# Ledger of designs, part 10: designed miniproteins, single chains, continued (5)

Each design is a single chain, and the fold is of that chain. pLDDT is the mean over its residues in the fold that is shown.

## One batch from the design tools (miniprotein)

Design m16315
Fold by ESMFold2-Fast:
Structure m16315 (fold): chain A 62 residues (1-62)
Amino acid sequence: GAAALAAGRAATPKVRAKAEEVLARGKGDPVLEVELTPDSAKATVTGPGGEGTAEATAEEGA
């Protein structure tokens, strides 16, 4: 619903920031896993530079 969409929008810039950070610390393409629920969006970025998780709830995105 609208809450999940808002959470996803809020998570997107965090995911990009984590991907950039992982790439800066190592070579190779990060692996992105996204989990969406009705009330939240969670993305995990894993690469040679490490692992970063970005999470946004409907509360954050609203």
Scores: mean pLDDT 64

Design m16316
Fold by ESMFold2-Fast:
Structure m16316 (fold): chain A 78 residues (1-78)
Amino acid sequence: MKLEELLTPEEIALLNALQSLMKDGKGEVTREELLEAARKLGISPETAERVFARLDKDGDGKITREELEDWIVELLKK
């Protein structure tokens, strides 16, 4: 399966923003940081919250690199 077939363009843009934030030495992204990135990209808070809910599988209030990678792998394995 292709990631772009499972996600909206807005969700893909937020994933790219998350990867950029993690690459900037953070290693993790909070819900507030994701919402801020969404606002800067002109993406609705509702879309950002849906992306966060899908990525924050462990409910720790943060998106780690491991959670992001695991979620992407699960999507692509189907």
Scores: mean pLDDT 70

Design m16317
Fold by ESMFold2-Fast:
Structure m16317 (fold): chain A 71 residues (1-71)
Amino acid sequence: DEAAVALLRERGRELLERDIEALRELPPEVQRELAERLRARADELAARGTPRAAVLAELLRELARAAEELA
C-alpha cells in the first residue's frame, strides 16, 4: 500500500530527527559503532527489494550518516 509506505516515511522522518538529537548525548565510540551497525542493517533491508524496506534503509542510512558526522 503506497499510502502506508508514505506514512512510514513521514513518521520515520519525525523519529529520525529526534534520534539524531539523542545521538549528541552518546560518546564518540558509541556513535561510530552505531553508524556501522545502522549501515549494515540498512544494506540488509535494501536487499529485500520491497518499497517499505527501501524507506527504512534510507532512514537508517541518514541516521548512520548523522552518527558518523557527530563522532
Scores: mean pLDDT 79

Design m16318
Fold by ESMFold2-Fast:
Structure m16318 (fold): chain A 106 residues (1-106)
Amino acid sequence: MKEEQEKLLKKIKEDAAKPFVPSSAALRNQAAIDKRAASEDPLQQFLALPYLIDLGRLDEAKAVAERLLESDDPWIRAVAKMYLAYILYREGKEDEAEKLFKEAFG
């Protein structure tokens, strides 16, 4: 793995290991997040992902990211893999998370 990938992976692991504290923005905008997550537009689905993760709605965030993995766009799939890796670190599934992270950048 390249040095930059190793540094980014370390930061993701450190952030995922922190105690869960939802942001005030996520707490105030739950209805908008729900609407975006349910959208058929991949861009709207992407916009919901960081807020679903922040709210601890990891099962829903995982489902959205998995749908985005089915995209024909390789950039959309790569970003979806990065979010899935982060979600898996939050769930304690470090080996699965690291594999997806390496696939996104390797």
Scores: mean pLDDT 73

Design m16319
Fold by ESMFold2-Fast:
Structure m16319 (fold): chain A 65 residues (1-65)
Amino acid sequence: MTKEELLETAKQVGRILAEAKRRGMSDETLEQAIEQWLTYYREFEGVDDEMLEELRKAILESVEE
């Protein structure tokens, strides 16, 4: 999976979490979901700490939209 594909997937995750937040998902559950997704991404080949930070930002930016 390319960096661009990973970032697009992270944005989709953020949009799904934004909808869940609007439907009453707690901030604690939201944070746990983000950490679970980042743990999943870290297992991908070529995903270093810098890439994980970019993925976290992509999720958070999409949640805040």
Scores: mean pLDDT 80

Design m16320
Fold by ESMFold2-Fast:
Structure m16320 (fold): chain A 90 residues (1-90)
Amino acid sequence: NLIAQALQALQAGNIDQAIALFNQLSPQQQQSVLTQIADYLLQQGLISPAQAQAVIAGDQAAIVAAFQAFQTQSAAAQQALINQILSDMQ
């Protein structure tokens, strides 16, 4: 499961590898994953609404910053979001 591999790389702190795997997903899958991550980070107060919009629009610098912000979350919080994304994408 390519989505699971990308999210596991992100959880491991391998942001460059996560981005490389993420870019192998279809545009629709990329948008779905980015929307869920952006919504989560916005709810946690880790990114601004403008940054969330940039992530959803596919801005690469905003995506990298969002992935770095996600890395600051607890392992349990990261796993919960990953499980939600994987459930929604099955």
Scores: mean pLDDT 83

Design m16321
Fold by ESMFold2-Fast:
Structure m16321 (fold): chain A 71 residues (1-71)
Amino acid sequence: DVVDRFAARFGYVPSQTQIDTFVAGRNDLDAAKALAALYARDVLGQTSLPADIANATSVDDLFARVAQYAS
């Protein structure tokens, strides 16, 4: 699933509570955007999701955009 793909690509696994609260029940793209927002806050030290990432149109597009911030 998107959580496993995000973990494999970026080495980030949110808590089960974060998954249940922000990610569960969403479609893949909305789940990926929620994961990117959690990653931005928890790992990148950003209080908001960058607009570039928020405007991604697919999971693969979103992952490419997140990768630019993860390096």
Scores: mean pLDDT 81

Design m16322
Fold by ESMFold2-Fast:
Structure m16322 (fold): chain A 73 residues (1-73)
Amino acid sequence: MKEEFRKELIEAIAETIDLVGAEAFPDEYSPEEIERLKKRAVEEYENLSKIARQLGDEETAKEFEELAKKVKE
């Protein structure tokens, strides 16, 4: 069910955004921890893209691929 899939993705995105939000407060995190969080965010976006594609939502999969690319660059 595409609507149920979308709800799961939104919840996963919210969790991933919390990791990226740590970048907004670098004084509370070491540079090493921030780099680790960035790598984790890329991995999560890539995983979400794969899940979206497996569920037949190629448009959402492409959106996650673009997000992963932007974090890398």
Scores: mean pLDDT 68

Design m16323
Fold by ESMFold2-Fast:
Structure m16323 (fold): chain A 82 residues (1-82)
Amino acid sequence: MEKKIQELLEKAELYKAQAESLEGIAEALKETTEEAVAKLKEDPEEAKEVEKRGEEGLAKLKEKAEAYQKKADELLEEAKKL
């Protein structure tokens, strides 16, 4: 394999790994938020605030994961054209 193709594939793997890591963090945040909300069953105002903060955090993590995945896909397509 040409060295340039190898370097592109390795870089794509790193971006993909970062996207997968962020997805894992997002899933953990979702579970933690749901657990915290469940514990606040008798305090609906605090539960709503925790849910809102969790949703904002999840949205940001999802945006970053999608950006890294897109970068990985672009590098894979570039490698295929060589």
Scores: mean pLDDT 83

Design m16324
Fold by ESMFold2-Fast:
Structure m16324 (fold): chain A 90 residues (1-90)
Amino acid sequence: SALLERIRRLLERARQAIRDGDFETALDYLEEARELTLQLEDPETRRRYLEELLRMAMEVLRSTTDKDVILRAIGEILRLIGELFDLELE
């Protein structure tokens, strides 16, 4: 799937940005990957990618001391948790 290839590429870019300490860029990639993940038709595949996105957003939160990045990461974590709860209701 072209959509899955785009999501995987964004996750690899986010991982590299996290390794480089570029947490703002990492969050940009994670946010784009979340929007694409929500377009996936299979609920089980969507859940697995949302869980991976949540893990990476939590990694950003644990790795940064920048207040603006912390607030942005918390916002993304809350959005991802909400999407995972919505999947449990399907």
Scores: mean pLDDT 90

Design m16325
Fold by ESMFold2-Fast:
Structure m16325 (fold): chain A 106 residues (1-106)
Amino acid sequence: GMSAVELGLLGYRYGYEALRLARAGRGDEGARLAILGGSYASNGGTLAATVEPSLEGGLYAYLGGYYANLGGLEAMRAGADPSLATAGAISGIGGEFAGRLGVENA
């Protein structure tokens, strides 16, 4: 499978893009990428915290979750479907938490 760093980096890229799209008024697209970014961040952070200790993987997962959460919240302000935007924000929180644990266990 993918490494903690690869998953964390995907979380970071999609989370950042989610926030960018939401701020551009593309709410539903931002929300969907926030869900995806938070999911990758959660998976990368969990690997970094458990079976593949990686400071870099944990840091990317933390940032990915952080941006995915902001992306979900901004998507809601941009008029996204509230369920999609909420799912993105919650996904981001999970990714940020997992990434933080990955950093602590490195």
Scores: mean pLDDT 92

Design m16326
Fold by ESMFold2-Fast:
Structure m16326 (fold): chain A 108 residues (1-108)
Amino acid sequence: DKEFEELLEKAEKLIEEIRKLTKGEKGKETVEKIETISIGSIKKAYKYGNEEQKKKALEDLKKLVKLLEILKAALEKKEEEVEKLIKEEGLDEEEIKDIEAAVEEIKK
């Protein structure tokens, strides 16, 4: 599916860009965990899943791409871009806290 492949390439590119912004060992482990658990599980669900699982994997990938864009902007200290992306995605306060926690782990 073209949409899935394009979103997957975008997610993988965002992970590489986040890796370049990551200097600490714990931060590198956090990025590797996101790649292995989030992207890896989405790839498996899309490749081996039924139609419902493939649809969910596509929606999960769309959400992951948006979260990775926010993480990258936060690591680059682009506060106005972070605020814009949070508003566009419609994130709640709990999701914002999860992103802030991930940023702090990646900074380690």
Scores: mean pLDDT 80

Design m16327
Fold by ESMFold2-Fast:
Structure m16327 (fold): chain A 82 residues (1-82)
Amino acid sequence: ATKVAIVGFGPLGSEEALKLIEEGKEIVLVADISEGKVKEAKEGLEPKYGTKALVIDANDKEAVEKAAKEAGADEVIYAVPK
């Protein structure tokens, strides 16, 4: 299955994660600047899917790309409000 990293776990990011899981993709990483959103992703996805959740600023593209690579992601999706 395609391994995906999602950046931003607000309403758009959480909806995207569930849609991708339904399509048979594996969510390997969720990144968000908010510790609360990271906790939501960890509690919702880690026990069932093994998803890693990390506090990362979406504007730090290098940190996002490094974390996604370490998690084994094939694709990175940015689901953050502008």
Scores: mean pLDDT 80

Design m16328
Fold by ESMFold2-Fast:
Structure m16328 (fold): chain A 88 residues (1-88)
Amino acid sequence: SIAALQRAYQLRLLDAIEATTGATEVAARAKALLAAGERVSGGLAEELEELFSKLPQEVKKALQEELLELVTAIAREKGEEIVPVEIE
């Protein structure tokens, strides 16, 4: 699902922010909201956007590549890659 994809990507972004900036408390708060199925908004979202802007370009590129892998993994779990073979 799109929600599962967005959550997986947001968790990877939070991991990268925490590892690069050391913003453990901010990352933990955002992760707790996502685990509860809630959205990150308001001042917390603004803080995370500022922290994300500080990530090196190499890290941002790696996150984009990881997103593609997550999309592929979720599509496989959904059976999108397998379904045409199984039902053919």
Scores: mean pLDDT 66

Design m16329
Fold by ESMFold2-Fast:
Structure m16329 (fold): chain A 101 residues (1-101)
Amino acid sequence: DPVLEEAIRAEFIARIAAIHYQKLADKETNPENKAKLEELAKRYQEVADRLSELIIEYLKNKDNPEKYKETVEKIKQALADFRREMERANEEAISLLKEQE
């Protein structure tokens, strides 16, 4: 199922991103930068947790057509949220490059 495969990949990427940004935040000594990195970690963690919940819901309900359809729509929404978060992270990275120290 292409939707399930995309959801699993997105969950994995979001989870790794959350861990990465939290590690960067833990090492950051500037309070403003630390807060920005913690917010990025938190947002990716929320996306990963939501996708994880929906993957479990999908697997439990795959034999119920009505619940299956509802869960697929929820996964599509969570994938849109994931893509929006990646776009925001890219914009923040571009801004940092323009602001070169």
Scores: mean pLDDT 81

Design m16330
Fold by ESMFold2-Fast:
Structure m16330 (fold): chain A 80 residues (1-80)
Amino acid sequence: MMKIIEEAIERGLKVLRELGNEKTIEQIEKNVELAKELLASGDPEKQREGELLLEITAGLSRMIVAIEEIIKKREKKKLE
């Protein structure tokens, strides 16, 4: 599960770097750091919150990949 989440986040970050969207990259990185802090706690409730935050961040990363695909298609049309 964690590997799939990490791969989704890494893919989203790679796409955002190609787009030059530094603000969204910073937000995703902050979310991942917070999730890691929550997961490192000895509190099962905080660990559950950390897992949920990673899942949400992975979902956002997948949406970013989909958006980038649309943008790339539009940029190709613009270069015509």
Scores: mean pLDDT 77

Design m16331
Fold by ESMFold2-Fast:
Structure m16331 (fold): chain A 90 residues (1-90)
Amino acid sequence: DPREILRQFVEDLREFVEALKKVATDPELLKAIDELQRAIDEMSRAIEAGDFEAAVKALQRALDAYGKVIELASKNPEVKKVLEEYLKKR
């Protein structure tokens, strides 16, 4: 079920955001995390509404924001440790 796969992805991204929020202090990283959080919320709403077009658009935005978070997180040693720990759980 494509909807169930998207719901699981939303939950995985929410866990990722929560883990990073505990250690992120850099304003640019916090802004990127906020952008990712907004995209996750948009995707969740679109999935529940059955709006696959909106869900795909929100997914693309979430992937773009996720890439930026990874890039910024990799530049801070403390945040990079949290990122590596999160990736080990997959």
Scores: mean pLDDT 80

Design m16332
Fold by ESMFold2-Fast:
Structure m16332 (fold): chain A 61 residues (1-61)
Amino acid sequence: SAAEEAAVEQVVAIFLELHEQGRLRTEEELVARARAFGEAQGMSEAQIERLIARLRAALRA
């Protein structure tokens, strides 16, 4: 849904900000933290996979 996609994009923005601030320095750490966050928030596996894919794409842009 649009709301679900918007929630994923907001989380992506937060994790990218933490990466820029040097609080999450490696792609591996960023992905691991994003997965743990998604699981803690009750996100579906599909939402978590989308979140990770969006983060990887943003880091490679």
Scores: mean pLDDT 77

Design m16333
Fold by ESMFold2-Fast:
Structure m16333 (fold): chain A 87 residues (1-87)
Amino acid sequence: MALKKEGLELLKEADELAKKLAEARDKGAPKEELVELAKKVAEAAKKAAEAFEKAAEETGDEELKLAAESARAAAERAEALAKEEAA
């Protein structure tokens, strides 16, 4: 399934970006850098959610539906973090 593979690759990118964000926060990076990283995490997680949603619609796979919901929640948390850092 191409959409499932795409979603997994996007989740891996989101996880790597989230680790970079955590490291930047630990090092006291500027708010501008933290906002940019948080936005990138949100974008990757959102794309992963969209890929899993389409895969679930095509296959009826409940596990893919749950993966989409989880990725969507991760995107919402990252978007909230970007807004907090920008304030």
Scores: mean pLDDT 79

Design m16334
Fold by ESMFold2-Fast:
Structure m16334 (fold): chain A 55 residues (1-55)
Amino acid sequence: PWSDEQIAALEAELDFLRETLARLEADPSTPPEFVAGVREAVDELERALREARAA
């Protein structure tokens, strides 16, 4: 059901969010709510990718 292009796009988005999360966690001036939001987005994309690969 998911195309290789769609899966690749989700993988790229996940990599971007993981990199962003690492940068935000390293910056003590970042509000905790932003860190939490990005972490939630990472978890959601990881689940979406798992489902896409299983289908």
Scores: mean pLDDT 81

Design m16335
Fold by ESMFold2-Fast:
Structure m16335 (fold): chain A 61 residues (1-61)
Amino acid sequence: IPLEERLTMVEGVGEELAKRLLEYFGSEEALRRASPATIARNVEGVGEKLARRIKRYLHAK
């Protein structure tokens, strides 16, 4: 499943936020290496709580 589609499975992440995450980080590997604070600072619409949910989702599977 493409990363953009998988990101929409996270509560609070819609199509637009999934696209912004992919545009900023470019890859799943880059997103996995980023801290929740880095995600929240650099992706408009993503706060620290949502960034932590995204990171938990990616590292759980």
Scores: mean pLDDT 80

Design m16336
Fold by ESMFold2-Fast:
Parts: sequence; C-alpha cells; structure tokens
Structure m16336 (fold): chain A 99 residues (1-99)
Amino acid sequence: MSKEEIDKLIEEESKKYNVDPNLIRAILKTLTGFDPNAIMKEDYPGGRKGEPVDFTKFIPGLAELLSEFGKGKPVREQLLILGINDEKKREEILKILGV
C-alpha cells in the first residue's frame, strides 16, 4: 500500500467514524512510520503483535474504537483506550498533534 493510499484511507475512515484524521495519522507515524513492512510490536485495534501491519484493518480498527469509546475524552485518554501504554510513544503522539 502506498503512502497516498494510506492517507486516503485515513481521511475516509476518519470521516466515516467522525474522528480526527490527524490523531490517526500521528498514531500511525509513531507506531509504524507508514512503513507497509512494519511488524506490530504490540496488540492494537486491527493489528496483532508479531504480525505485519495491515493498514486496511488497522486504520478502521483505530477509528472505530475511538468513535465508540474515545469521543469527548482528552487525547491522552484516547491513546490509553487504544492500548498505547508506552508513555514515550504517547508523548511523541501528543507532540506531533501540538497538544
């Protein structure tokens, strides 16, 4: 999957679930670097530890979980809901978002 296809999928799924596309983009940059060959280091929505990333499952999985449990919550709490338990990764994502 190309970076252009990933960006299009982020915009489409974010609009479908009414979530911030910049939040999903910051998460993907921090966890995968948008590398289609990246191996998942932890279990996340739409991705399993030790498996190659599938952006067609990972992006909708993030958007759906944020839509169901993250609405109205601070970004830091939304990242915890997604299972991003590494404090340094959460701080990196918050810095990318300017919060």
Scores: mean pLDDT 83

Design m16337
Fold by ESMFold2-Fast:
Structure m16337 (fold): chain A 91 residues (1-91)
Amino acid sequence: NAMEELLKKLRDEIEKLRKEQYENAVKTIENMRKTDPEALDKYIEELTKKFEEEFRKKVIDLMKASVEAHKKLQEEIDRLNKEIEELLRSL
């Protein structure tokens, strides 16, 4: 199924971007927890929004010609963004 292969490739790219962004965020969050814990919640919210925008851009660039495939990819992005937010809040 060509659609499933396309979704797998996009999932792999999004997961790679997610991992890189998460690793970069961990050190910043750990520093903020020690230096400015009151700003931490706002930072996590802004960072989560930034991740969503980056993932959305990747999806749009890859799926510009197909509306149906774009809908499934948006659902994958929403799922991944929720997971990232939960991980960041657990730090």
Scores: mean pLDDT 73

Design m16338
Fold by ESMFold2-Fast:
Structure m16338 (fold): chain A 117 residues (1-117)
Amino acid sequence: SLKDQVVSSFNSIRNAIASNDVNKLKEESQKLEDNLVELIKQEPSAALLISLNTLNFFNEVVDLAKSVPVLEELKKQVLVLKNKILPLIENPEDKAYITQEFNTVIKKIDERIKELQ
């Protein structure tokens, strides 16, 4: 199922970050992005919950990351996902909230990069 593929991508992304594998992080993040877009298209009423669960995952893995190149790639993928997900959120209030939550994750990545420099 798409939900199983999303969970699989979360586990693969965690493993890529733990192993400092930038290429694997990019590959698995692209799979996650495609699967999340399709999942939201199939269940638009769940878009807010799906987006928040994904953002909670990113907040978790930022704390686990210890490499600047991994954090830079993670930031790129979070920005790509933001641009793909926001157009799919039909409710303007939910869209504004999710936009703020994406910006919070991006800021956390930037702060983590500064700590490791």
Scores: mean pLDDT 89

Design m16339
Fold by ESMFold2-Fast:
Structure m16339 (fold): chain A 63 residues (1-63)
Amino acid sequence: MEEVLEFIRKNHSEQEVQSALDAYLSGKEFGISEEDIIEIMLAVANRDVPRAVRITTEGLKKS
């Protein structure tokens, strides 16, 4: 997880980093798997809203 956050910090804006952190905290609260949280964080950082929504929806169904 820390390696993913460091990657996002180096390759994305502060706003994109904050969005990824918010996705991480929400994903943990709702019981989404770490693998799915990482994918959501990367999608959110890349501003790929459709991908982020799809992975979140699938993750919630599995939790």
Scores: mean pLDDT 80

Design m16340
Fold by ESMFold2-Fast:
Structure m16340 (fold): chain A 100 residues (1-100)
Amino acid sequence: SKTEKIKEVVLKFMDEVRKILEEARKTLSPEAQKEVDEFLKEMDKTREEIKKDNDPLKILAKTDVALHRAVVLAAELGLSEAVDKIFDLRNKALKEIEKI
């Protein structure tokens, strides 16, 4: 179904965002690392919710909120390269969803 294809795309991009933050985390102070770790736990919860959801609009809304929060966190921590990578991933995800 279209919903299953959307779900596959969004989960893939959430996993890619997670990897970007895990790599960027390595360069941060212990306090900033804790903030990233807490956010990654929240992303993991959102990912599990997306897996169980069958409403494409709810899936897209949850994904958009999670990606927005990732960008805000990365920006607040001065991770400009991570911000750019997350925006690139969001644009790629939107293009893949538009083709479904």
Scores: mean pLDDT 86

Design m16341
Fold by ESMFold2-Fast:
Structure m16341 (fold): chain A 97 residues (1-97)
Amino acid sequence: LTQEQLAEADLSFLLMIASLLKKAAEKGDVEEATRLAERMVELAERLLAQDASAEVLERAAEVLEEAARVLEEAGADPEVVERVREQARRLREAARA
């Protein structure tokens, strides 16, 4: 597999996890939403390590920004929300490089 194919696969997985996080938050399952957010942070770190394209990194940043908003609205730990926002910021910065 090429690096680009791996990055696209990781982005697809990130989108799936974001969807599950939103569903967990809607059910009031803040614990599950937090666990999913941790997995999203790990996937974002992998995307950064893979030198993913600017387009993939920008899309990933958008997904993490939306996840952070959903977590904040659900009453998740502010430390977790900030960690997700920081990863989104790192993805946007990498996209500009």
Scores: mean pLDDT 86

Design m16342
Fold by ESMFold2-Fast:
Structure m16342 (fold): chain A 61 residues (1-61)
Amino acid sequence: SPVDDEVALLRTIRDRLVGLRDELVGRRDAETDPERRAELGTWIGRLDTSIDLVDRQIAEL
């Protein structure tokens, strides 16, 4: 159904966002410059917000 197809697409997007978040966490943990670590933390926070939004959209379908 169109709803099932949309859920499958959103799950795929979520998995990709989680993968990118994991990469950024690894980069942050390896980063020795406090300013760059803080910037990576900001990007991770934005990804967390995007993942939460996708989770809410899936739950409403």
Scores: mean pLDDT 91

Design m16343
Fold by ESMFold2-Fast:
Structure m16343 (fold): chain A 80 residues (1-80)
Amino acid sequence: SPEREAAIEELVLELQEHIEARGREIGATLSPEERARVGRQLDALWVEYGEEMARLAREDASVAELQALADRYRARIDAL
């Protein structure tokens, strides 16, 4: 549905913005080596999220399930 497609797009953009914000926050307190390590972890989480989101979208998962996935990845990003 157009509503579901719009919700997916919004969730993806919100998580992308959250990753960018977290990268800036981390960059304020870490060494260049530590920033590179955490940057690789953020990149890996983004790839994993994209794969899981694409799978759930193909399986016609509800917007609530898609939101729950995004919430889990936000928590993992915040734990870095």
Scores: mean pLDDT 87

Design m16344
Fold by ESMFold2-Fast:
Structure m16344 (fold): chain A 94 residues (1-94)
Amino acid sequence: GETLGPEPEEQLEIMRELLEENGQTERFEDFERAVAARNVSARIEPATHRELEEALANRDTARANALLLELLERHEDVLSPEQRAFLALLRAGR
């Protein structure tokens, strides 16, 4: 599907900065899984996905995590095991 948001290269740069600011190594691999989950979910809720992309572009990690949590919770029954593991991580971070 079409994703209107930061280019993949810009998304990786934003991720690297967020990883550096948070200082949690275990969160790094989960962030990559989150990006994959976000790209898949773009086909299900394009409006919510767009808002998530804007939050990430603005480096609003709290808003991005809240939007991703809401999106993943609404579609929990169709998530992959990796996406469900990331959902559990987001829930633990609340």
Scores: mean pLDDT 59

Design m16345
Fold by ESMFold2-Fast:
Structure m16345 (fold): chain A 81 residues (1-81)
Amino acid sequence: MEEEIDAIVDRLAELLGLTPEQREKLRKVVREHLKKSKDISEETLAKAFAYALSEVFGVEITEKDLELVKQLLEEARKGVP
């Protein structure tokens, strides 16, 4: 799971054009968020990534952002073996 999360983070960083510093912040925040949850459902992953992206970009999390994050995760998963 952690290896899969790291692969998704790296793929999202490529898709979004993140700097190395933003990529490391995204990875750290996602991992910390997931450690607090015992549920690793698609919804939990989407919420973790939405929160992490909001921290990286300094934007507010909205319901629309959560839906966009779900779409980004789907695209990222297509690039992960």
Scores: mean pLDDT 74

Design m16346
Fold by ESMFold2-Fast:
Structure m16346 (fold): chain A 108 residues (1-108)
Amino acid sequence: SLQPASKEEADAALKRMKEAGVSPEALETLERIRNGEVFPGAVSLAQGLIDGAKKYGAEDVLKVVNYSLYKLWLEEMVKFGKVDFSYEDYLRGEKLAEEIAKAIKEKE
């Protein structure tokens, strides 16, 4: 499904995850992604976060990542000259989405 990218929705999603008790480490990673901050494996991690969020029902992760994914991809292309797929970073993203979904569910 096509969802319009919205900074306001991404910011609200981050706030909800923080209030739900999502770990500081997970929140830092999501804030870096939301800001379009490039790091090694960032696009692969973001793709894992998307697929994991869909699998485990972490809707707020989708709002953050879908807002910034294009900018993150573009910045990685500019900085490194290519976007290379990292399966290890993808799996790390999927696992992070599972951990976020669990934290949110435990606060319901």
Scores: mean pLDDT 79

Design m16347
Fold by ESMFold2-Fast:
Structure m16347 (fold): chain A 61 residues (1-61)
Amino acid sequence: MTAEEIAQALLDAFPSLPKERIIAFVEGQIAEGEAKEKKSEEEKRNIELLREALRILQSLP
């Protein structure tokens, strides 16, 4: 799954939420992932994908 697919899936999953709430949710998930004491390679990749998805969401009007 690409960062673009993740960003679109989040928008599609929460159509009633304003973009700012979706951005806050993604920021929270990144923060929780980063705070985890031990991270697998898959978890690290997922955090990077979320960061890129966050960038995409922030670039939308």
Scores: mean pLDDT 79

Design m16348
Fold by ESMFold2-Fast:
Structure m16348 (fold): chain A 91 residues (1-91)
Amino acid sequence: SLEQQQLNGAMYRAAVEYAEKQGIKPEDLAPSKEELVELTKELVRKAAEEGEKDPAVEAAVAYLDKDWERAREYLERFVREAREEAEALEA
C-alpha cells in the first residue's frame, strides 16, 4: 500500500541520516538488504536511546517493532516537518 511504501521510505531515510551523522556511508553499513534492516534497527534504536528525537528515527523504530499506529503518527509528523522545511527553503 501507499502507507507501507511511505513507512519504508521513512525507515530508509532514518538509516541514511543516522549514518551521515556518524560519518558512515549508507553503502558501507551492510552488504545485503537483510543485514541493512538489522543494522538499521540497531542504529535507530541506539539513536533513540541517546535522545535523538528526529521523527524519521522514531518512525523507523516503531515500524521495526511492528507498532503500526505509532509508526504512522511519527511518519505523519516527519512528512509535515519535511514539507514545512522545503517551503521555508523556497521562500
Scores: mean pLDDT 58

